# Ledger of designs, part 96: designed miniproteins, single chains

Each design is a single chain, and the fold is of that chain. pLDDT is the mean over its residues in the fold that is shown.

## One batch from the design tools (miniprotein)

Design m3346
Fold by ESMFold2-Fast:
Structure m3346 (fold): chain A 94 residues (1-94)
Amino acid sequence: SKKLEDQVLNHLNLALSYTKNGNYDLSVKHIRNAINNIRILAENGDGKTAVRMSRKMVSTIDDIQKLTDDQKTIDEINKLHGTAHGIASLGLTN
């Protein structure tokens, strides 16, 4: 779904923006929202789009890690990234 894809991209852009402003809790919240939309894409049989969005999320997480030395935020984001990869990978098997 184009709308779900756009929602993932919007959440990733907001996560990056909040990181630049030091609002780490809001950054993490928007990453969680992006993961939820990736899950919906995978559950609806759009596993190829879910994988593409998961790859876009990797790029955003890399950018976030370059902008902050907050180890707690980095650790939480890395854990969330692992979850996103797992969800997207399951979408490819259907």
Scores: mean pLDDT 81

Design m3347
Fold by ESMFold2-Fast:
Structure m3347 (fold): chain A 95 residues (1-95)
Amino acid sequence: SSSTQRAIELLRQWLEDVEEAALARDTDRIRQLTEQLKQQLSTILDPETFEEVSRILDSLTSNLIGAINSGNDGLIRGALGYMRKVVDGLIQDLT
């Protein structure tokens, strides 16, 4: 559906923006990007799907911020890799 396509485009753009913010170690920007995505998705997804996706996005965001705050490059790479895999799964579930 057109709503599904918009959600997929927003999720892909969010990943790109979050990866850029993570390279800059900008945790405030990462939080802002996730809140903006959730606001946009709340107008596109049905309430049940939105609650599930929102919970997943919050978990991914917290995991990445924790990795950045650790100062460990391996943990940051791992968190970004996990984030990409989970978002790929969300896109598959939405299609």
Scores: mean pLDDT 90

Design m3348
Fold by ESMFold2-Fast:
Structure m3348 (fold): chain A 136 residues (1-136)
Amino acid sequence: DIYKKLHEIEELVRAGAPYDELLRKIVELAKDIVESTDPAEFYKGFLALEQALYLLVLRKLAERHGITLDELLSFIRTLSPEERVKLLNLIHKAALEIIRLARQSESDEQLYEGVKELVDKLVEEFDAILERARAR
């Protein structure tokens, strides 16, 4: 169940689970999505993947800046609609690339490394947008 995996990821984020454990859960979710033969389950899984990526990126940024996740979420709510669309577009593109990697990767290790590189890049791209917004 894709929603059960999303709930597990949300609980792990709240519990402060290690970054590597969260990445492994993202890999498991991506594999489940690409194994789905039902278009409705695929769509549901894709939205769950986007939500999981968003939470993971925000937690990593909150830790980096020494603030709480709630403080970071409060700041994001002050962003312009255009800035929020940029963040959502980054998540959407990352989710599409993870699905591509899940379909094309020859091993779980290759998929894990590809997801890790994408999430690390996504964290840096989010940080750059948020720092520009803070400077205004």
Scores: mean pLDDT 84

Design m3349
Fold by ESMFold2-Fast:
Structure m3349 (fold): chain A 118 residues (1-118)
Amino acid sequence: SEEEKELLKELLKEFVGSLETVEQYYNTLSKEEIEKLQASQQEDGSFPALPLEENPPEASEELRIVSTALSALILYVAYQRGEDIDLQALLRSFDFVLSHVPDHEDLKAAKAEIRASL
């Protein structure tokens, strides 16, 4: 629904922000945390939803999409910094988010760059 799309946009703005915000967050993470993040990826390319106490159960998919977008962009930044990232797994995470948010410009640009690297 349109209300679900607007909720998703607001959650993406609040928790993911811009690529610059993601890069600042990446700089606080250890290599062990990046490895754990990669290991948490699910078969469909998604990452576990962010735990928010006030979110109703019906918002769990939106939280999973937001968590996946943040995780995907963190791993994309890690790849740009020379970390050993599974690019096929990363591409699956981009495809998961873009199936729900096709107009996400940072993920579209990141996906194009990764595809050009393959």
Scores: mean pLDDT 78

Design m3350
Fold by ESMFold2-Fast:
Structure m3350 (fold): chain A 84 residues (1-84)
Amino acid sequence: SDSQERALRVAEESKDKSAVERVRALIDLVVEMNSIASLSDIAKAAGASRATVRRVADEYVAAGKVVRLSDDVIQAADWVPVPR
C-alpha cells in the first residue's frame, strides 16, 4: 500500500497526464523543494523512458531551472550553498 502523501504529490496530479507531464511534475517538485534527484528514479516513478526524462530535464536546464550534476543527477538551480 502506498502512502497518501506520495499519491497526492505525483499520482493525483498525474492521473490524467501523459508520461511527459508526470516527468515535468516530478522535476517541478525537485525545483520547488530546492532538492536533488536521479533521472533514473524519475523515469521509474513517472513510468517514462530514461531518454524522455533526460529530454525534459535538458529543457529545464536550458530554462535555468535545474543544473545537471551528472548524466543521471539534477539539482534545483536556485539551490545555493548557504554561507555561514
Scores: mean pLDDT 71

Design m3351
Fold by ESMFold2-Fast:
Structure m3351 (fold): chain A 103 residues (1-103)
Amino acid sequence: MRVEFHLPDLDLDVQHRATEGITDPPEALVRVILAAVEQGVATVKITADSEEELEELKKLLEEAGIKVEEETILKEPRPPLSPVEREDREQMRRVLELLRKRI
Protein backbone atom coordinates (compact mmCIF):
# COMPACT_ATOMS: atom_id res chain seq x y z
CA MET A 1 0.00 0.00 0.00
CA ARG A 2 1.13 3.56 -0.81
CA VAL A 3 -0.86 6.77 -0.33
CA GLU A 4 0.58 10.01 -1.75
CA PHE A 5 -1.15 13.30 -0.84
CA HIS A 6 -0.79 16.17 -3.30
CA LEU A 7 -1.47 19.64 -1.89
CA PRO A 8 0.07 21.96 -4.56
CA ASP A 9 -1.93 25.15 -3.92
CA LEU A 10 -2.10 25.08 -0.12
CA ASP A 11 -1.01 28.45 1.28
CA LEU A 12 2.03 28.21 3.60
CA ASP A 13 0.33 30.46 6.18
CA VAL A 14 -2.68 28.09 6.25
CA GLN A 15 -0.31 25.12 6.65
CA HIS A 16 1.51 26.84 9.55
CA ARG A 17 -1.76 27.73 11.30
CA ALA A 18 -3.11 24.17 10.85
CA THR A 19 0.00 22.65 12.49
CA GLU A 20 0.49 25.28 15.24
CA GLY A 21 1.20 23.58 18.58
CA ILE A 22 1.22 20.06 17.09
CA THR A 23 4.38 18.00 17.66
CA ASP A 24 3.15 14.56 16.45
CA PRO A 25 4.01 14.20 12.71
CA PRO A 26 0.93 12.06 11.77
CA GLU A 27 -1.39 14.53 13.58
CA ALA A 28 0.33 17.48 11.84
CA LEU A 29 -0.12 15.84 8.43
CA VAL A 30 -3.85 15.19 9.14
CA ARG A 31 -4.29 18.89 10.05
CA VAL A 32 -2.61 19.97 6.78
CA ILE A 33 -4.80 17.55 4.78
CA LEU A 34 -7.99 18.85 6.44
CA ALA A 35 -6.94 22.47 5.73
CA ALA A 36 -6.37 21.55 2.06
CA VAL A 37 -9.83 19.89 1.96
CA GLU A 38 -11.40 23.14 3.24
CA GLN A 39 -9.68 25.00 0.36
CA GLY A 40 -10.76 22.33 -2.18
CA VAL A 41 -7.15 21.54 -3.19
CA ALA A 42 -6.65 18.15 -1.50
CA THR A 43 -5.84 15.31 -3.93
CA VAL A 44 -4.36 11.84 -3.48
CA LYS A 45 -2.77 8.98 -5.43
CA ILE A 46 -3.45 5.45 -4.15
CA THR A 47 -1.48 2.27 -4.80
CA ALA A 48 -3.30 -0.65 -3.14
CA ASP A 49 -2.30 -4.29 -2.66
CA SER A 50 -5.86 -5.50 -3.44
CA GLU A 51 -9.15 -4.29 -4.98
CA GLU A 52 -10.81 -4.47 -1.54
CA GLU A 53 -8.10 -2.25 0.01
CA LEU A 54 -8.41 0.23 -2.89
CA GLU A 55 -12.20 0.48 -2.44
CA GLU A 56 -11.89 1.01 1.35
CA LEU A 57 -9.16 3.66 0.98
CA LYS A 58 -11.02 5.45 -1.83
CA LYS A 59 -14.23 5.54 0.24
CA LEU A 60 -12.40 6.88 3.32
CA LEU A 61 -10.53 9.58 1.37
CA GLU A 62 -13.60 10.68 -0.65
CA GLU A 63 -15.69 10.86 2.59
CA ALA A 64 -12.92 13.12 4.00
CA GLY A 65 -13.37 15.38 0.93
CA ILE A 66 -10.13 14.36 -0.79
CA LYS A 67 -10.15 13.87 -4.58
CA VAL A 68 -8.61 10.60 -5.78
CA GLU A 69 -6.51 11.56 -8.84
CA GLU A 70 -4.85 8.21 -9.50
CA GLU A 71 -5.64 4.66 -8.37
CA THR A 72 -3.45 1.62 -8.97
CA ILE A 73 -3.53 -2.01 -7.80
CA LEU A 74 -0.15 -3.72 -7.47
CA LYS A 75 0.06 -6.44 -10.15
CA GLU A 76 3.11 -8.20 -8.68
CA PRO A 77 4.41 -8.68 -5.12
CA ARG A 78 7.15 -6.18 -4.31
CA PRO A 79 10.48 -7.25 -2.74
CA PRO A 80 10.71 -6.83 1.08
CA LEU A 81 10.55 -3.21 2.23
CA SER A 82 13.59 -1.42 3.64
CA PRO A 83 13.39 -0.31 7.32
CA VAL A 84 12.78 3.30 6.18
CA GLU A 85 9.93 2.24 3.86
CA ARG A 86 8.37 0.18 6.69
CA GLU A 87 8.47 3.23 8.99
CA ASP A 88 6.89 5.42 6.26
CA ARG A 89 4.12 2.81 5.78
CA GLU A 90 3.49 2.73 9.55
CA GLN A 91 3.26 6.55 9.70
CA MET A 92 0.79 6.52 6.78
CA ARG A 93 -1.36 3.90 8.54
CA ARG A 94 -1.48 6.22 11.58
CA VAL A 95 -2.49 9.18 9.36
CA LEU A 96 -5.31 7.13 7.81
CA GLU A 97 -6.55 6.03 11.26
CA LEU A 98 -6.61 9.66 12.44
CA LEU A 99 -8.57 10.63 9.29
CA ARG A 100 -11.14 7.87 9.99
CA LYS A 101 -11.72 9.33 13.47
CA ARG A 102 -12.32 12.86 12.10
CA ILE A 103 -14.76 12.07 9.25
Scores: mean pLDDT 71

Design m3352
Fold by ESMFold2-Fast:
Structure m3352 (fold): chain A 80 residues (1-80)
Amino acid sequence: SKKLQEQLQKQKELEEQKKLEENEKKMKEITDQVLEAYKLMEEDPEAGKERIEKLKKEHPNMSAAAILAAELQQRTLQAQ
């Protein structure tokens, strides 16, 4: 039944969308933590560096992208 295949495909698309939303939420949380670590680094460079190293260790695949996102966000805020 074509209808059953379309329903299964829609369910897969919904599951993929949910995974994307969860990944975006995780990326935002890690990006926010990186931004906080950079802000802490301005006041306490050692504590800020330790926080970034911990984030890299806990989230090796996402931390690099989160660091780039945080840097872009900081540059955008400074340009305004």
Scores: mean pLDDT 75

Design m3353
Fold by ESMFold2-Fast:
Formats: structure tokens, sequence, C-alpha cells
Structure m3353 (fold): chain A 94 residues (1-94)
């Protein structure tokens, strides 16, 4: 399930990056980003379904899930520092 966690973290990172790009985007760029966001949501559905099923099977707490996500994110070079910060902030609140 490390691979499923890595895929989930990568999808979260892509969503974070899209939100950052949208902040100062013009109308044409916003349309492009919306298309990418819709595609990302569709592509991530199966991965998130598998992840949620695994979490329920293992009886993991939000804190345990976030700790695992952070570990995988730190080992994944494609994941941005912004995503790591978001996950660490979520862990502090869990």
Amino acid sequence: FEETVREVVKFIDLEVKLKLEAKDADEEKIKELNAKAKSLTKASQETFDKFNAWVEEKGLSDKEILERMIEVAEETPEVSEETLELLREALEKA
C-alpha cells in the first residue's frame, strides 16, 4: 500500500500546485487549470477509493494516515515543499 499512499500524495501535490497557479492567473489560464483539475479529479477517483478502503481495513487514525503520507512525501522527489508543509500542519491539528 506504500504505492497507493505515494499516488495519493502525488495527487494532493498536483492539486496544491494548481491552486497556487490559479491565484494570479488570467481568464484563459483559469480555463486551462479548471480542465486540468477536472481531469485530475477523474484520474484520482480509483486511487482515493483504494486508499480509503485500506485505511478502513487497517483502522488507521487521521494522525497515523498523515504521518505515513509525510514519510512517503519526503521520499518522493516530485512532491513540493508546499504540500509537505500542508501535511505537517494537518498533522499538528490531528
Scores: mean pLDDT 78

Design m3354
Fold by ESMFold2-Fast:
Structure m3354 (fold): chain A 65 residues (1-65)
Amino acid sequence: MRELSDEEIEELAKELGKSVEQVKSAIEAIKAMKDWSDEQIIQFLQKNFGLSEEQARELLERVGK
């Protein structure tokens, strides 16, 4: 799993319309859920972080599961 820089996290927060803290929390959740399917992670991100399916997928791809 790739570690994102603080600058990359700030850019993602702007693109997703979320705070830096919300993006950091979402990344930690993805790391904790590494054994889950991509579909299950996407659903979790939508429910708990208010991301769209496309936004959740982009974040998961950027983190490099």
Scores: mean pLDDT 78

Design m3355
Fold by ESMFold2-Fast:
Structure m3355 (fold): chain A 77 residues (1-77)
Amino acid sequence: SMSLEELEKKLEEALEKAREALAARDYLGMHVALGQAALIKLMIENGKTLEELEEFRSSISEEEFQKTVEELRKQVL
């Protein structure tokens, strides 16, 4: 299982990958990285571990997920 600290590190890594993709004009890569960052952020906010990923993913609304992606996109622009 990943600790909270490990999840926070992976969130920062995903956001850095999104910024690097944006700098390279790789908009698909940016969107993929932002999607990964959004999932990790929502896991952290809900106190979830990788062992709970499948159950947690099924509990996230598409609206909540997309809102989180858009918030993170604004941070890397």
Scores: mean pLDDT 83

Design m3356
Fold by ESMFold2-Fast:
Structure m3356 (fold): chain A 98 residues (1-98)
Amino acid sequence: SGTEEQMEKIREKMVEASKDDKEISELIREGMFIAALELMSGKELLAEIIRRLEEMRKKGASDEELEEEARRLAKELGKPEVVEKALRMVLIQERARK
């Protein structure tokens, strides 16, 4: 596999993910690149789920609708822990902004 191509793709994803996930940004800053890369493998799904839930919120979806959609995604994707984390992050941010 092309290491340079992988690193460039990871860099683009890191820039996007770091806006919604400070853990990735901090790991990169601390020079823990391997940990950040491994975390991104799991958090790529996290960020994608967060984005989808945020899109529903922009359409005016209620907290209950977000929670129900997250439960559906958890079963379909087979990673309930990741989906639950995404939902919690979205809901926590919403409450902080209210």
Scores: mean pLDDT 73

Design m3357
Fold by ESMFold2-Fast:
Structure m3357 (fold): chain A 90 residues (1-90)
Amino acid sequence: MSPLEIDKELIETLKENALKALETYPPEEVMDAVIETLVELASTYGKEYAERMEKKLKELREKYKDDPEKFLEEAKKVAIEIFEEAHKKK
């Protein structure tokens, strides 16, 4: 499996785990945890990717603050786009 495919699988697993966490934890806490996790993962590719991830995900957090499921769908798309760019550069 390519490193990009591993990241895509990890993002999907994170989304599924976050959806389950919404049944137990406040939506704000779940969304903030997702942002923290994705930013940390992006930081392994470089500071520029971590900064882009944090900015885009925080914008989504504000836009979809009352719709955590939609936040998770859009966060997955943003994460995949950033990781695809990171893997092209290594």
Scores: mean pLDDT 83

Design m3358
Fold by ESMFold2-Fast:
Structure m3358 (fold): chain A 66 residues (1-66)
Amino acid sequence: SLQQELVRTETLRLFFQISKDSIDWLLESNPDMDPEVKEHLERSKRETEKRIEELEKKIKQLKKKL
């Protein structure tokens, strides 16, 4: 159902938000981090932000269909 798909999509968005917040915390808490590790975390952050944006667009579309 649309309601079940909405709940699933909102839950996925929340999981990715938690992941992003964790990456942000790691970057802020480790100023002397290895440059290669920092680049990997910054890439993961960008991909996570992109996934959040896609899920937010889907949530808006699903809410319009309810």
Scores: mean pLDDT 88

Design m3359
Fold by ESMFold2-Fast:
Structure m3359 (fold): chain A 68 residues (1-68)
Amino acid sequence: STAELMEELMELMARMTPEQQRRAVELLREVQERVAALRDAGTPDEEIRREQGRLNRELVERLRRLVE
């Protein structure tokens, strides 16, 4: 679920250096901007939720690479 992904994101960020946290915030912002663009394009809410779930999983994987 989105809540589980957000919990994992928060756990990863808690283990990050300040520099890694700053990069994590930038990556999160990129995801938020893509979701906002879908809303602006009139994408149905259900499709936005699916795409946001995918983007959140990709975000978590990118953040795991930062922490490694």
Scores: mean pLDDT 80

Design m3360
Fold by ESMFold2-Fast:
Structure m3360 (fold): chain A 62 residues (1-62)
Amino acid sequence: AEKIIRKAFFEDPVAGFVAERVYNLVKEGKLDEAERLIEEAERFDPKIGETARKVYEEVLKK
């Protein structure tokens, strides 16, 4: 997850910040808030939403 966030910040700071926020929300058990943020990100920019969803999936598995 952290590797995905770092790469996102390098390519797009907005994608990085959204991915980091999703990472923290999932770790805090706030899955509903994380999912809503991903959906909002997907509506704003599909690539940002995809990156956030990848982070969500990786943190949820671990």
Scores: mean pLDDT 79

Design m3361
Fold by ESMFold2-Fast:
Structure m3361 (fold): chain A 68 residues (1-68)
Amino acid sequence: DIGSRLDLREEIANLKQRLEEFTKKVREDYKKMVENGADKSTIEKFKNEAEKEKQAILDKIAELRETL
């Protein structure tokens, strides 16, 4: 059914958009942390938390792609 595949592709597109928005926010937050003199451990913690959230979105995209 082409309709259900289009719905899945639309959901994947929405998740990709959310990932892009999340990535932009992470970059802005990272710049602020660096500008404010955050230490390396604080920056690494931030990056680790951001990577976990990013991975969750990527896992959802992968699951939907497998269904296509």
Scores: mean pLDDT 82

Design m3362
Fold by ESMFold2-Fast:
Structure m3362 (fold): chain A 68 residues (1-68)
Amino acid sequence: TTAQQQRLQALVDEAEAQLTAGGVPEDQRKKLVSQAWQQALQHLQQGDEEGARQVVQQTVQEGIQQTK
């Protein structure tokens, strides 16, 4: 559990940095980070680290695209 929490934190920290670099407003960034956290956690709990990384990256890309 602790290792999964540390991995999850690393993934969402990277997502937050990418959303910030992409110019996503703080309010929208908070929602997207929360969404990425929830979906990545579900994948990590099932042992799917690649799926967790993929859903975080997808959320980042969609968030940047939709913040126009």
Scores: mean pLDDT 79

Design m3363
Fold by ESMFold2-Fast:
Structure m3363 (fold): chain A 97 residues (1-97)
Amino acid sequence: TDLPTIDADGALVVARPKEGRVTVTLFGATLEQAQAVAAELSKIPGVKGTSVQQFPNGDVSITLEVDPDKAEEVARQAEALLRELLPEDAKVALVIR
């Protein structure tokens, strides 16, 4: 089963893992766009680090390393920020791990 998308008001799994991770997948975005988005996401309080990976199919994944107690709060702020930075028709998936 595929992960829920932000625009579908999907279920976010808040498992409170010890290391905390929030993964954002941008569909059809350029690496430059993903790096700009990652830079803005890194400004969210509770984000300790960011990494960006481009897949061969052109999708880009941004992984945010966060405090486990802040994972839900960071995910909510990331979703709001993504809606401001990306066009309304942009396809994005967000997962808390």
Scores: mean pLDDT 71

Design m3364
Fold by ESMFold2-Fast:
Structure m3364 (fold): chain A 68 residues (1-68)
Amino acid sequence: FAEEQLKAVQQAIDQAELNIKEGNLEMAKRQLKAAKSMAESIKKRYPEYAKEVEELLKRVEELEEKIK
């Protein structure tokens, strides 16, 4: 179920963003790493969702740069 997996990635990114706002940077980094791994897995398994996955991966990269 690609849509459910995409929702899980979205939730992980949203939780990471909240943790960044609260100063929990180590937890945010772990959540972003998990989200990236899940997104890459979805892209490989469901190439028809590549555009949605690329948008999620871009969000992960932007948040990772923010917490450097």
Scores: mean pLDDT 83

Design m3365
Fold by ESMFold2-Fast:
Structure m3365 (fold): chain A 82 residues (1-82)
Amino acid sequence: NPELLEMIARMTDPRQIGLWLAEMAAAKLGLGKGKPDVEVTGESVAESIREAGEALGIPQEVIDALVNAPSLEEALAIIAGL
């Protein structure tokens, strides 16, 4: 999806990428309602996924799958499969 790739390319901060992936996963799972503002302090995509995922109530198995995804494409495939 070129529109999705362009959106990701606009995020130069690893925290923003990690937060965005966690928010997408939470939305797919019907989580995060009433928590519009999640702040992350992690310096990496993986740290931001863990912090935001925990804050949004994402199951640990999903957080671990996203953190351990070898590419952004595989992380998006995991979210699409939710």
Scores: mean pLDDT 71

Design m3366
Fold by ESMFold2-Fast:
Structure m3366 (fold): chain A 69 residues (1-69)
Amino acid sequence: SEVAEARREVEALGREMLEAGLSVEQVGEALEAYMAKVDEWLKKDPEAALAALRELQRVMAEALRRAEE
């Protein structure tokens, strides 16, 4: 449940960035690496996947805030 909720939040942030016309070129590489880790951990350790999703959410939110300045 928590993993599904965190995934939904990360997906919503990504959609918000796209809708705003914001491109995450530099963060895109980090996002891709994190998503690969989340997918792998989701199969073995959901708690590790949740922690990775939380970190990704924080990085994305910070990038959005900086872009708005």
Scores: mean pLDDT 69

Design m3367
Fold by ESMFold2-Fast:
Structure m3367 (fold): chain A 84 residues (1-84)
Amino acid sequence: SSEAEKTLKELDELAKKMYSEGVPLSEIAKKLFEYAKKLSGSSKLVALSRAYLMEGFDAFSRGDLDKASELVKKAKELLEKSKS
């Protein structure tokens, strides 16, 4: 939906801003999980998708490639479900 696409753009911009300000990826993920608690439907799935993606990037930065792969796959599945 257009609302889910808008949510995706807004959360990606928020994550980029937080990262540029030196906020750790793990903390960005926590903030996105908190946002997801306040949302419903496709927008909630988008927020959860972005939270798991940030956790995946954090795992990758620590060298945990298996966990990073699992979290990125979960993020993709949630994003795809948001389109239904």
Scores: mean pLDDT 86

Design m3368
Fold by ESMFold2-Fast:
Structure m3368 (fold): chain A 55 residues (1-55)
Amino acid sequence: MEEEIKRIVEEEKRRVTDAVLEGHRRGWSSDEILERIEEINRETMERIKELKEKA
């Protein structure tokens, strides 16, 4: 479980970095980038919750 959580967190970090870079490249506002980061974080938290509940 802890190793799975670590992999999920590392994947989230990559997704956040990619979202920031893509947002800047496309000319997104800071608010739009933040909304995307919040979506990624929410998805990550749900994945972690599911792992804990099934264990």
Scores: mean pLDDT 80

Design m3369
Fold by ESMFold2-Fast:
Structure m3369 (fold): chain A 72 residues (1-72)
Amino acid sequence: MSEELERAAEEIRDRIVALARKAAEAGRLDKVEELVREAEETRETLRKEGAAESTLRALDEAAEEARRILAE
């Protein structure tokens, strides 16, 4: 169970980062901001559900990278 959630979180991280970069290239900074918010909300939900630290870290990395892209 936990391993499947960890893989799903890593996949979500990679997808969020890819979408954020694509959105920024298209000039859609509003979409990048939305992706940051969604990553943070998902992380908080999973934290309350007792998700593993590795799962939470993947979502934190997604939000941080999306914010970095937004700041460029």
Scores: mean pLDDT 78

Design m3370
Fold by ESMFold2-Fast:
Parts: C-alpha cells; structure tokens; sequence
Structure m3370 (fold): chain A 87 residues (1-87)
C-alpha cells in the first residue's frame, strides 16, 4: 500500500542518517543502529532516550526526531517543536 511504501521510505532515510553517523562516530555498532530503529518504531520519546543513551550530539538527536515526526505525518513546524522539546 501507499502507507507501507511511505513508511519504508522514511525508514530508509533514517538508515541513511545513521550510516552517516557511523562514519562520524565509529563507536556506534550495528546493534546500536538496530536499537535506534526499533526505538523509532516505538515512538519519539523512545527514540530520544535511545539516542541520548548512545551519547549522540544534540543536533543529531534533533535531526532524528524531526525525521521521525515527519514520518508520522507531523508538519515541519510540529516536527521542529517536538525535537526541541525531546532533544
């Protein structure tokens, strides 16, 4: 369905950001990436908590939260507000 295709696209965009993160932060493991992806599926609070547990930079945490919020159908303004609150 279109909804499944859209979710797959957003998962791919999150994966691309995480791949970029691993180049900048080589201590991030494949297990850490899987845990971030699982947390993203659980919700923005879980995603923020997992990213903070890994010691990711604030800008990166906010970027992940924005992309997740957009994937859930929030506007760019709502996504930025959520990222500012949780990141």
Amino acid sequence: SMAEELRARYRAEIQTLLDSLRKEHPWITDSDVRQILAAAEAGPEALAAEAKRLGLPDGTIRALLVMHALAEGLSPEEARALAARLG
Scores: mean pLDDT 78

Design m3371
Fold by ESMFold2-Fast:
Structure m3371 (fold): chain A 71 residues (1-71)
Amino acid sequence: MEAEREEERKRAEELIKLGDAYYKQGEEMYKQNKLEAAQLYVKAALYHAQAGDLEKAREFVEKANEALSEA
């Protein structure tokens, strides 16, 4: 039980960390290439969604849509 909970928590933390990294890359790319930034925001949303963070996932999808509308 404890080991299973710790494994799930570590997996979620890893997914969130990866999502945050993609979000940072998206922010950096936003000024250079808005289409690439949108793709990075979508990746960030997918990782957060897999981690169960649906609120952040939705925010990142909205940012991706904003980037696409400016592309």
Scores: mean pLDDT 81

Design m3372
Fold by ESMFold2-Fast:
Structure m3372 (fold): chain A 55 residues (1-55)
Amino acid sequence: SAAAALAQARAEREKLLSEFNKKMAELIEKHKDDSRAKQVELQKEFYAEYDKTLG
């Protein structure tokens, strides 16, 4: 049913968001000593990549 498919899609999206948050935290830790501008650039690129994956 459409309802079952939607529920499964929501569960998969929640899992991807959890993984995204974990990877974002790892990215921030890896680049914690980089310049502010570099950190913002890397974070923006990471968000753009995950928007394509989740959208």
Scores: mean pLDDT 77

Design m3373
Fold by ESMFold2-Fast:
Structure m3373 (fold): chain A 69 residues (1-69)
Amino acid sequence: MPSEEELREAEREDIREEALERLEERGADKADLEKLRKMIKEGAEDEEILEFLRSIDPKVARLMEERLD
């Protein structure tokens, strides 16, 4: 069975991808979308991604916070 840590990491990846998809659906600027893609690719910490999201779209930040529960 996958370890709890492995399952948590997979869940975090899914949450990050959901945040990117929601930003794109909401019409975020290309620069902001590219910044988020780079953060995800580089494995930025959840709090760093949340801080970035709060600065550009607080609704997407809230959605990610709910998913990280």
Scores: mean pLDDT 77

Design m3374
Fold by ESMFold2-Fast:
Formats: sequence, C-alpha cells, structure tokens
Structure m3374 (fold): chain A 103 residues (1-103)
Amino acid sequence: KPLEELKKLVDELEKLVGTPADRQRIDALAAEIEGVVEFLLPDLPEEKREQVRVESRAIALAKVLIDNNVGLETAKKALELIVKYSDNPLLVAEAMELLRKIE
C-alpha cells in the first residue's frame, strides 16, 4: 500500500518536469542514488530492489523540483512516505534533509 501510494506520487512529480535537461539530471541522480544503495546492499530481495528504485526516483525528482520551486506539496508527501516506510537509512536521511528545505 505505501509503495503503491509512492508510485502514484512519483507519476505526478514526473508530469511536473519542465525541461529535457531536468529529466536528464533526474535520471542521472536516481541512478546514482540507486547505485550507492545497491553497492552497500548487493543482496537485496527483488521486492526491496523495486522499493529502492521507486524511492531513489522520488528523491531525485524531489531534489530537482524543490530547487525549481515546483510541486512542493506532492514532493513533501512522497518524502514523508519514504521517511515513514523506507527500510533504508540512507534514503530516509536524504528524504529528511529534503523535507527540511520545504519546511
């Protein structure tokens, strides 16, 4: 249920990306975050790998959209779900730092 809610918020945030350059930045940042998590936790089950991919994408979207002052309410909801339901302390820490920028 939380992962499905996060996926919907990610879809909403994706619609707010205004430029191809921002899209490329989000793609690169999401890949970097996911890569760091996979390097630290290489033996994650498939279900947890999907969760990490979605959470990494949400954080990347939030970082770029917050800097552009766009989608702040949707970004806040996505980050709050990560803080509450993520099993990954690195992703929780990143989400908490981004929430502080919105507040």
Scores: mean pLDDT 85

Design m3375
Fold by ESMFold2-Fast:
Structure m3375 (fold): chain A 60 residues (1-60)
Amino acid sequence: SAEEQEARRILLTSDDPLEIAVAALRLGAPPGVVKNYLLDRGVSEEEAERIVAEAQRRLA
């Protein structure tokens, strides 16, 4: 869908961890996978957990 295409674009082009987390969750990535992706990108574990929780709130 157009929404999935936009989410994929955000994942490839955004440097905002929160936007990346929201886009990944919209594409059906489990929260744990999104957290691991952020950790791999150099985000701390505390920050990654906060970002994923905030992304989940934005989608609720």
Scores: mean pLDDT 83

Design m3376
Fold by ESMFold2-Fast:
Structure m3376 (fold): chain A 85 residues (1-85)
Amino acid sequence: MEELIKEIKELLKEVIELAKEVMKEDPSLLTEAIALILRAIGLEFDLELELKKKGPIDEKKIKELLKEAKDLLKDAKKLLEKARK
């Protein structure tokens, strides 16, 4: 469980760094890059709410957040490819 939480945090951090790189490579994609950052912040907020709740961590919810973080990373990588070409 803790390994999944760590993976989610690392994926979301990578999304933000890729979005920053998009903004540097192509300013016309600024709005899309900001949207990725906001989505990453939203997932981090959802993760922190789950971790702060009283009671056992919902493993299914953590796995859903992991899938969403992985999908967001794919979106960020695709946007960076677009920014570079």
Scores: mean pLDDT 85

Design m3377
Fold by ESMFold2-Fast:
Parts: C-alpha cells; structure tokens; sequence
Structure m3377 (fold): chain A 74 residues (1-74)
C-alpha cells in the first residue's frame, strides 16, 4: 500500500507540475494529495489564483498519472 501510494503520488505530482508549467504557473505552487487508502483519489491545490479551466487540466493530468500507476499494479 505505502509503496503504491508513493509511486502514485510521485507520478501525480510530476504530471501536475508539468501541466502547470505549460500554463505559465510556477510548479512549486502546486500541491498534490493522494489518498493512501485509495490512490485513485487525487486532489490538487494551487497556492496562486488560476483560471478554473487550468485548475481542471492540472487536476486531470495528476489523476490520470495516479490511475495509470494503480492500474499497472493491479
């Protein structure tokens, strides 16, 4: 569980940071949370104001990366 969560978290964080960078957002302002009980549940918090569309794209990128890690482990 812990190892799977860590891999999902790292993948989600990297994907969220890369997506944020594409929109001109500092990657260091992006915080990612992955539920250790269910690594498919990903939340993203951006510490700076961003448009809703950009926030959605960052969230989807993080969620997709975490889901791929979990899917490969099943």
Amino acid sequence: MEELWKKAYEAAKKAAEEEAKKHGIDPSTVLVGVDPEDPRKVTVYVTVPVPEEVAKEIQEAAKKAAEEVVREAE
Scores: mean pLDDT 79

Design m3378
Fold by ESMFold2-Fast:
Structure m3378 (fold): chain A 64 residues (1-64)
Amino acid sequence: SWAEEFAAFREKNREKIEEQKRKAERMLQAFLESVTLSPSERDALLAQLKRAAERVAKVLAELG
């Protein structure tokens, strides 16, 4: 399955994946700062993004 291939890729490249994940998080933070959100709007957006990520993870688990 794609999930098994992804798991193998993740294990082989875990250090590079973690580095890219940190870079993506920094880019997202810079984007959030650039859109002039209030702290409460930022918190709400981050909560929505977390829920979206959980939904994606569930779909990926169902495909694996």
Scores: mean pLDDT 71

Design m3379
Fold by ESMFold2-Fast:
Structure m3379 (fold): chain A 106 residues (1-106)
Amino acid sequence: EKEKVLKRAEEVEKRARKVAEEAIKLAEEAKDDQELVNRAIGAAITAIGAATLAWLAKKLVEKDPSKASIEKGQKLVDQAEADLRAAEALVRDVKKKVEEKKKKAE
């Protein structure tokens, strides 16, 4: 159980880093559209939040391997995974809109 929570948390941290990097690049590409920039920044913030929840879950379970701490760690990782999925969906939407704008600028 402890090992499973730690493994899931590490995976969220890795994925969140990639999502945040992609969101920042999209914000730079969308710089002439403040709404798209704000959405991309929002995705980056959500991904960073997910990484923070995953880090807290790791710290909790490493400090106290009790059933209660493992259960709380699992809930934190479940929330982190949900937040990360939301950030990934937002990045996909922003990317599509940036690509559509590039086509119009031909």
Scores: mean pLDDT 84

Design m3380
Fold by ESMFold2-Fast:
Structure m3380 (fold): chain A 110 residues (1-110)
Amino acid sequence: MSELEEALRRVEELLERLREAVRSGDVAAIREAFRELQRAFSTALSLAMKYGDIDAVDRLIELQREAIRLLREAVRRHPDNEELRRLLLEAEIQLGLLLIVRGVLKLIHS
């Protein structure tokens, strides 16, 4: 398995951990799972950019959209929780950055 494939697998595993944290309703667990997921995303994105792998960036965009859906569910279940709304905003900003990276790589490889 390549470093990039291993990093993508790690992101998928941590996304499932975030799903379980959201299901549990434990805000601290959601925060911790999301922060660990963000670190794994940064590693995978750095590798995808290093190798110019557009398919890997597309996979990261799909995984980030799923993380956003999970955080939206968490916000819906905990509407008074400012921290969860902030985590959702951070995830939305990160999706924007991923879309910019995808656009740049597509232009370079076109």
Scores: mean pLDDT 87

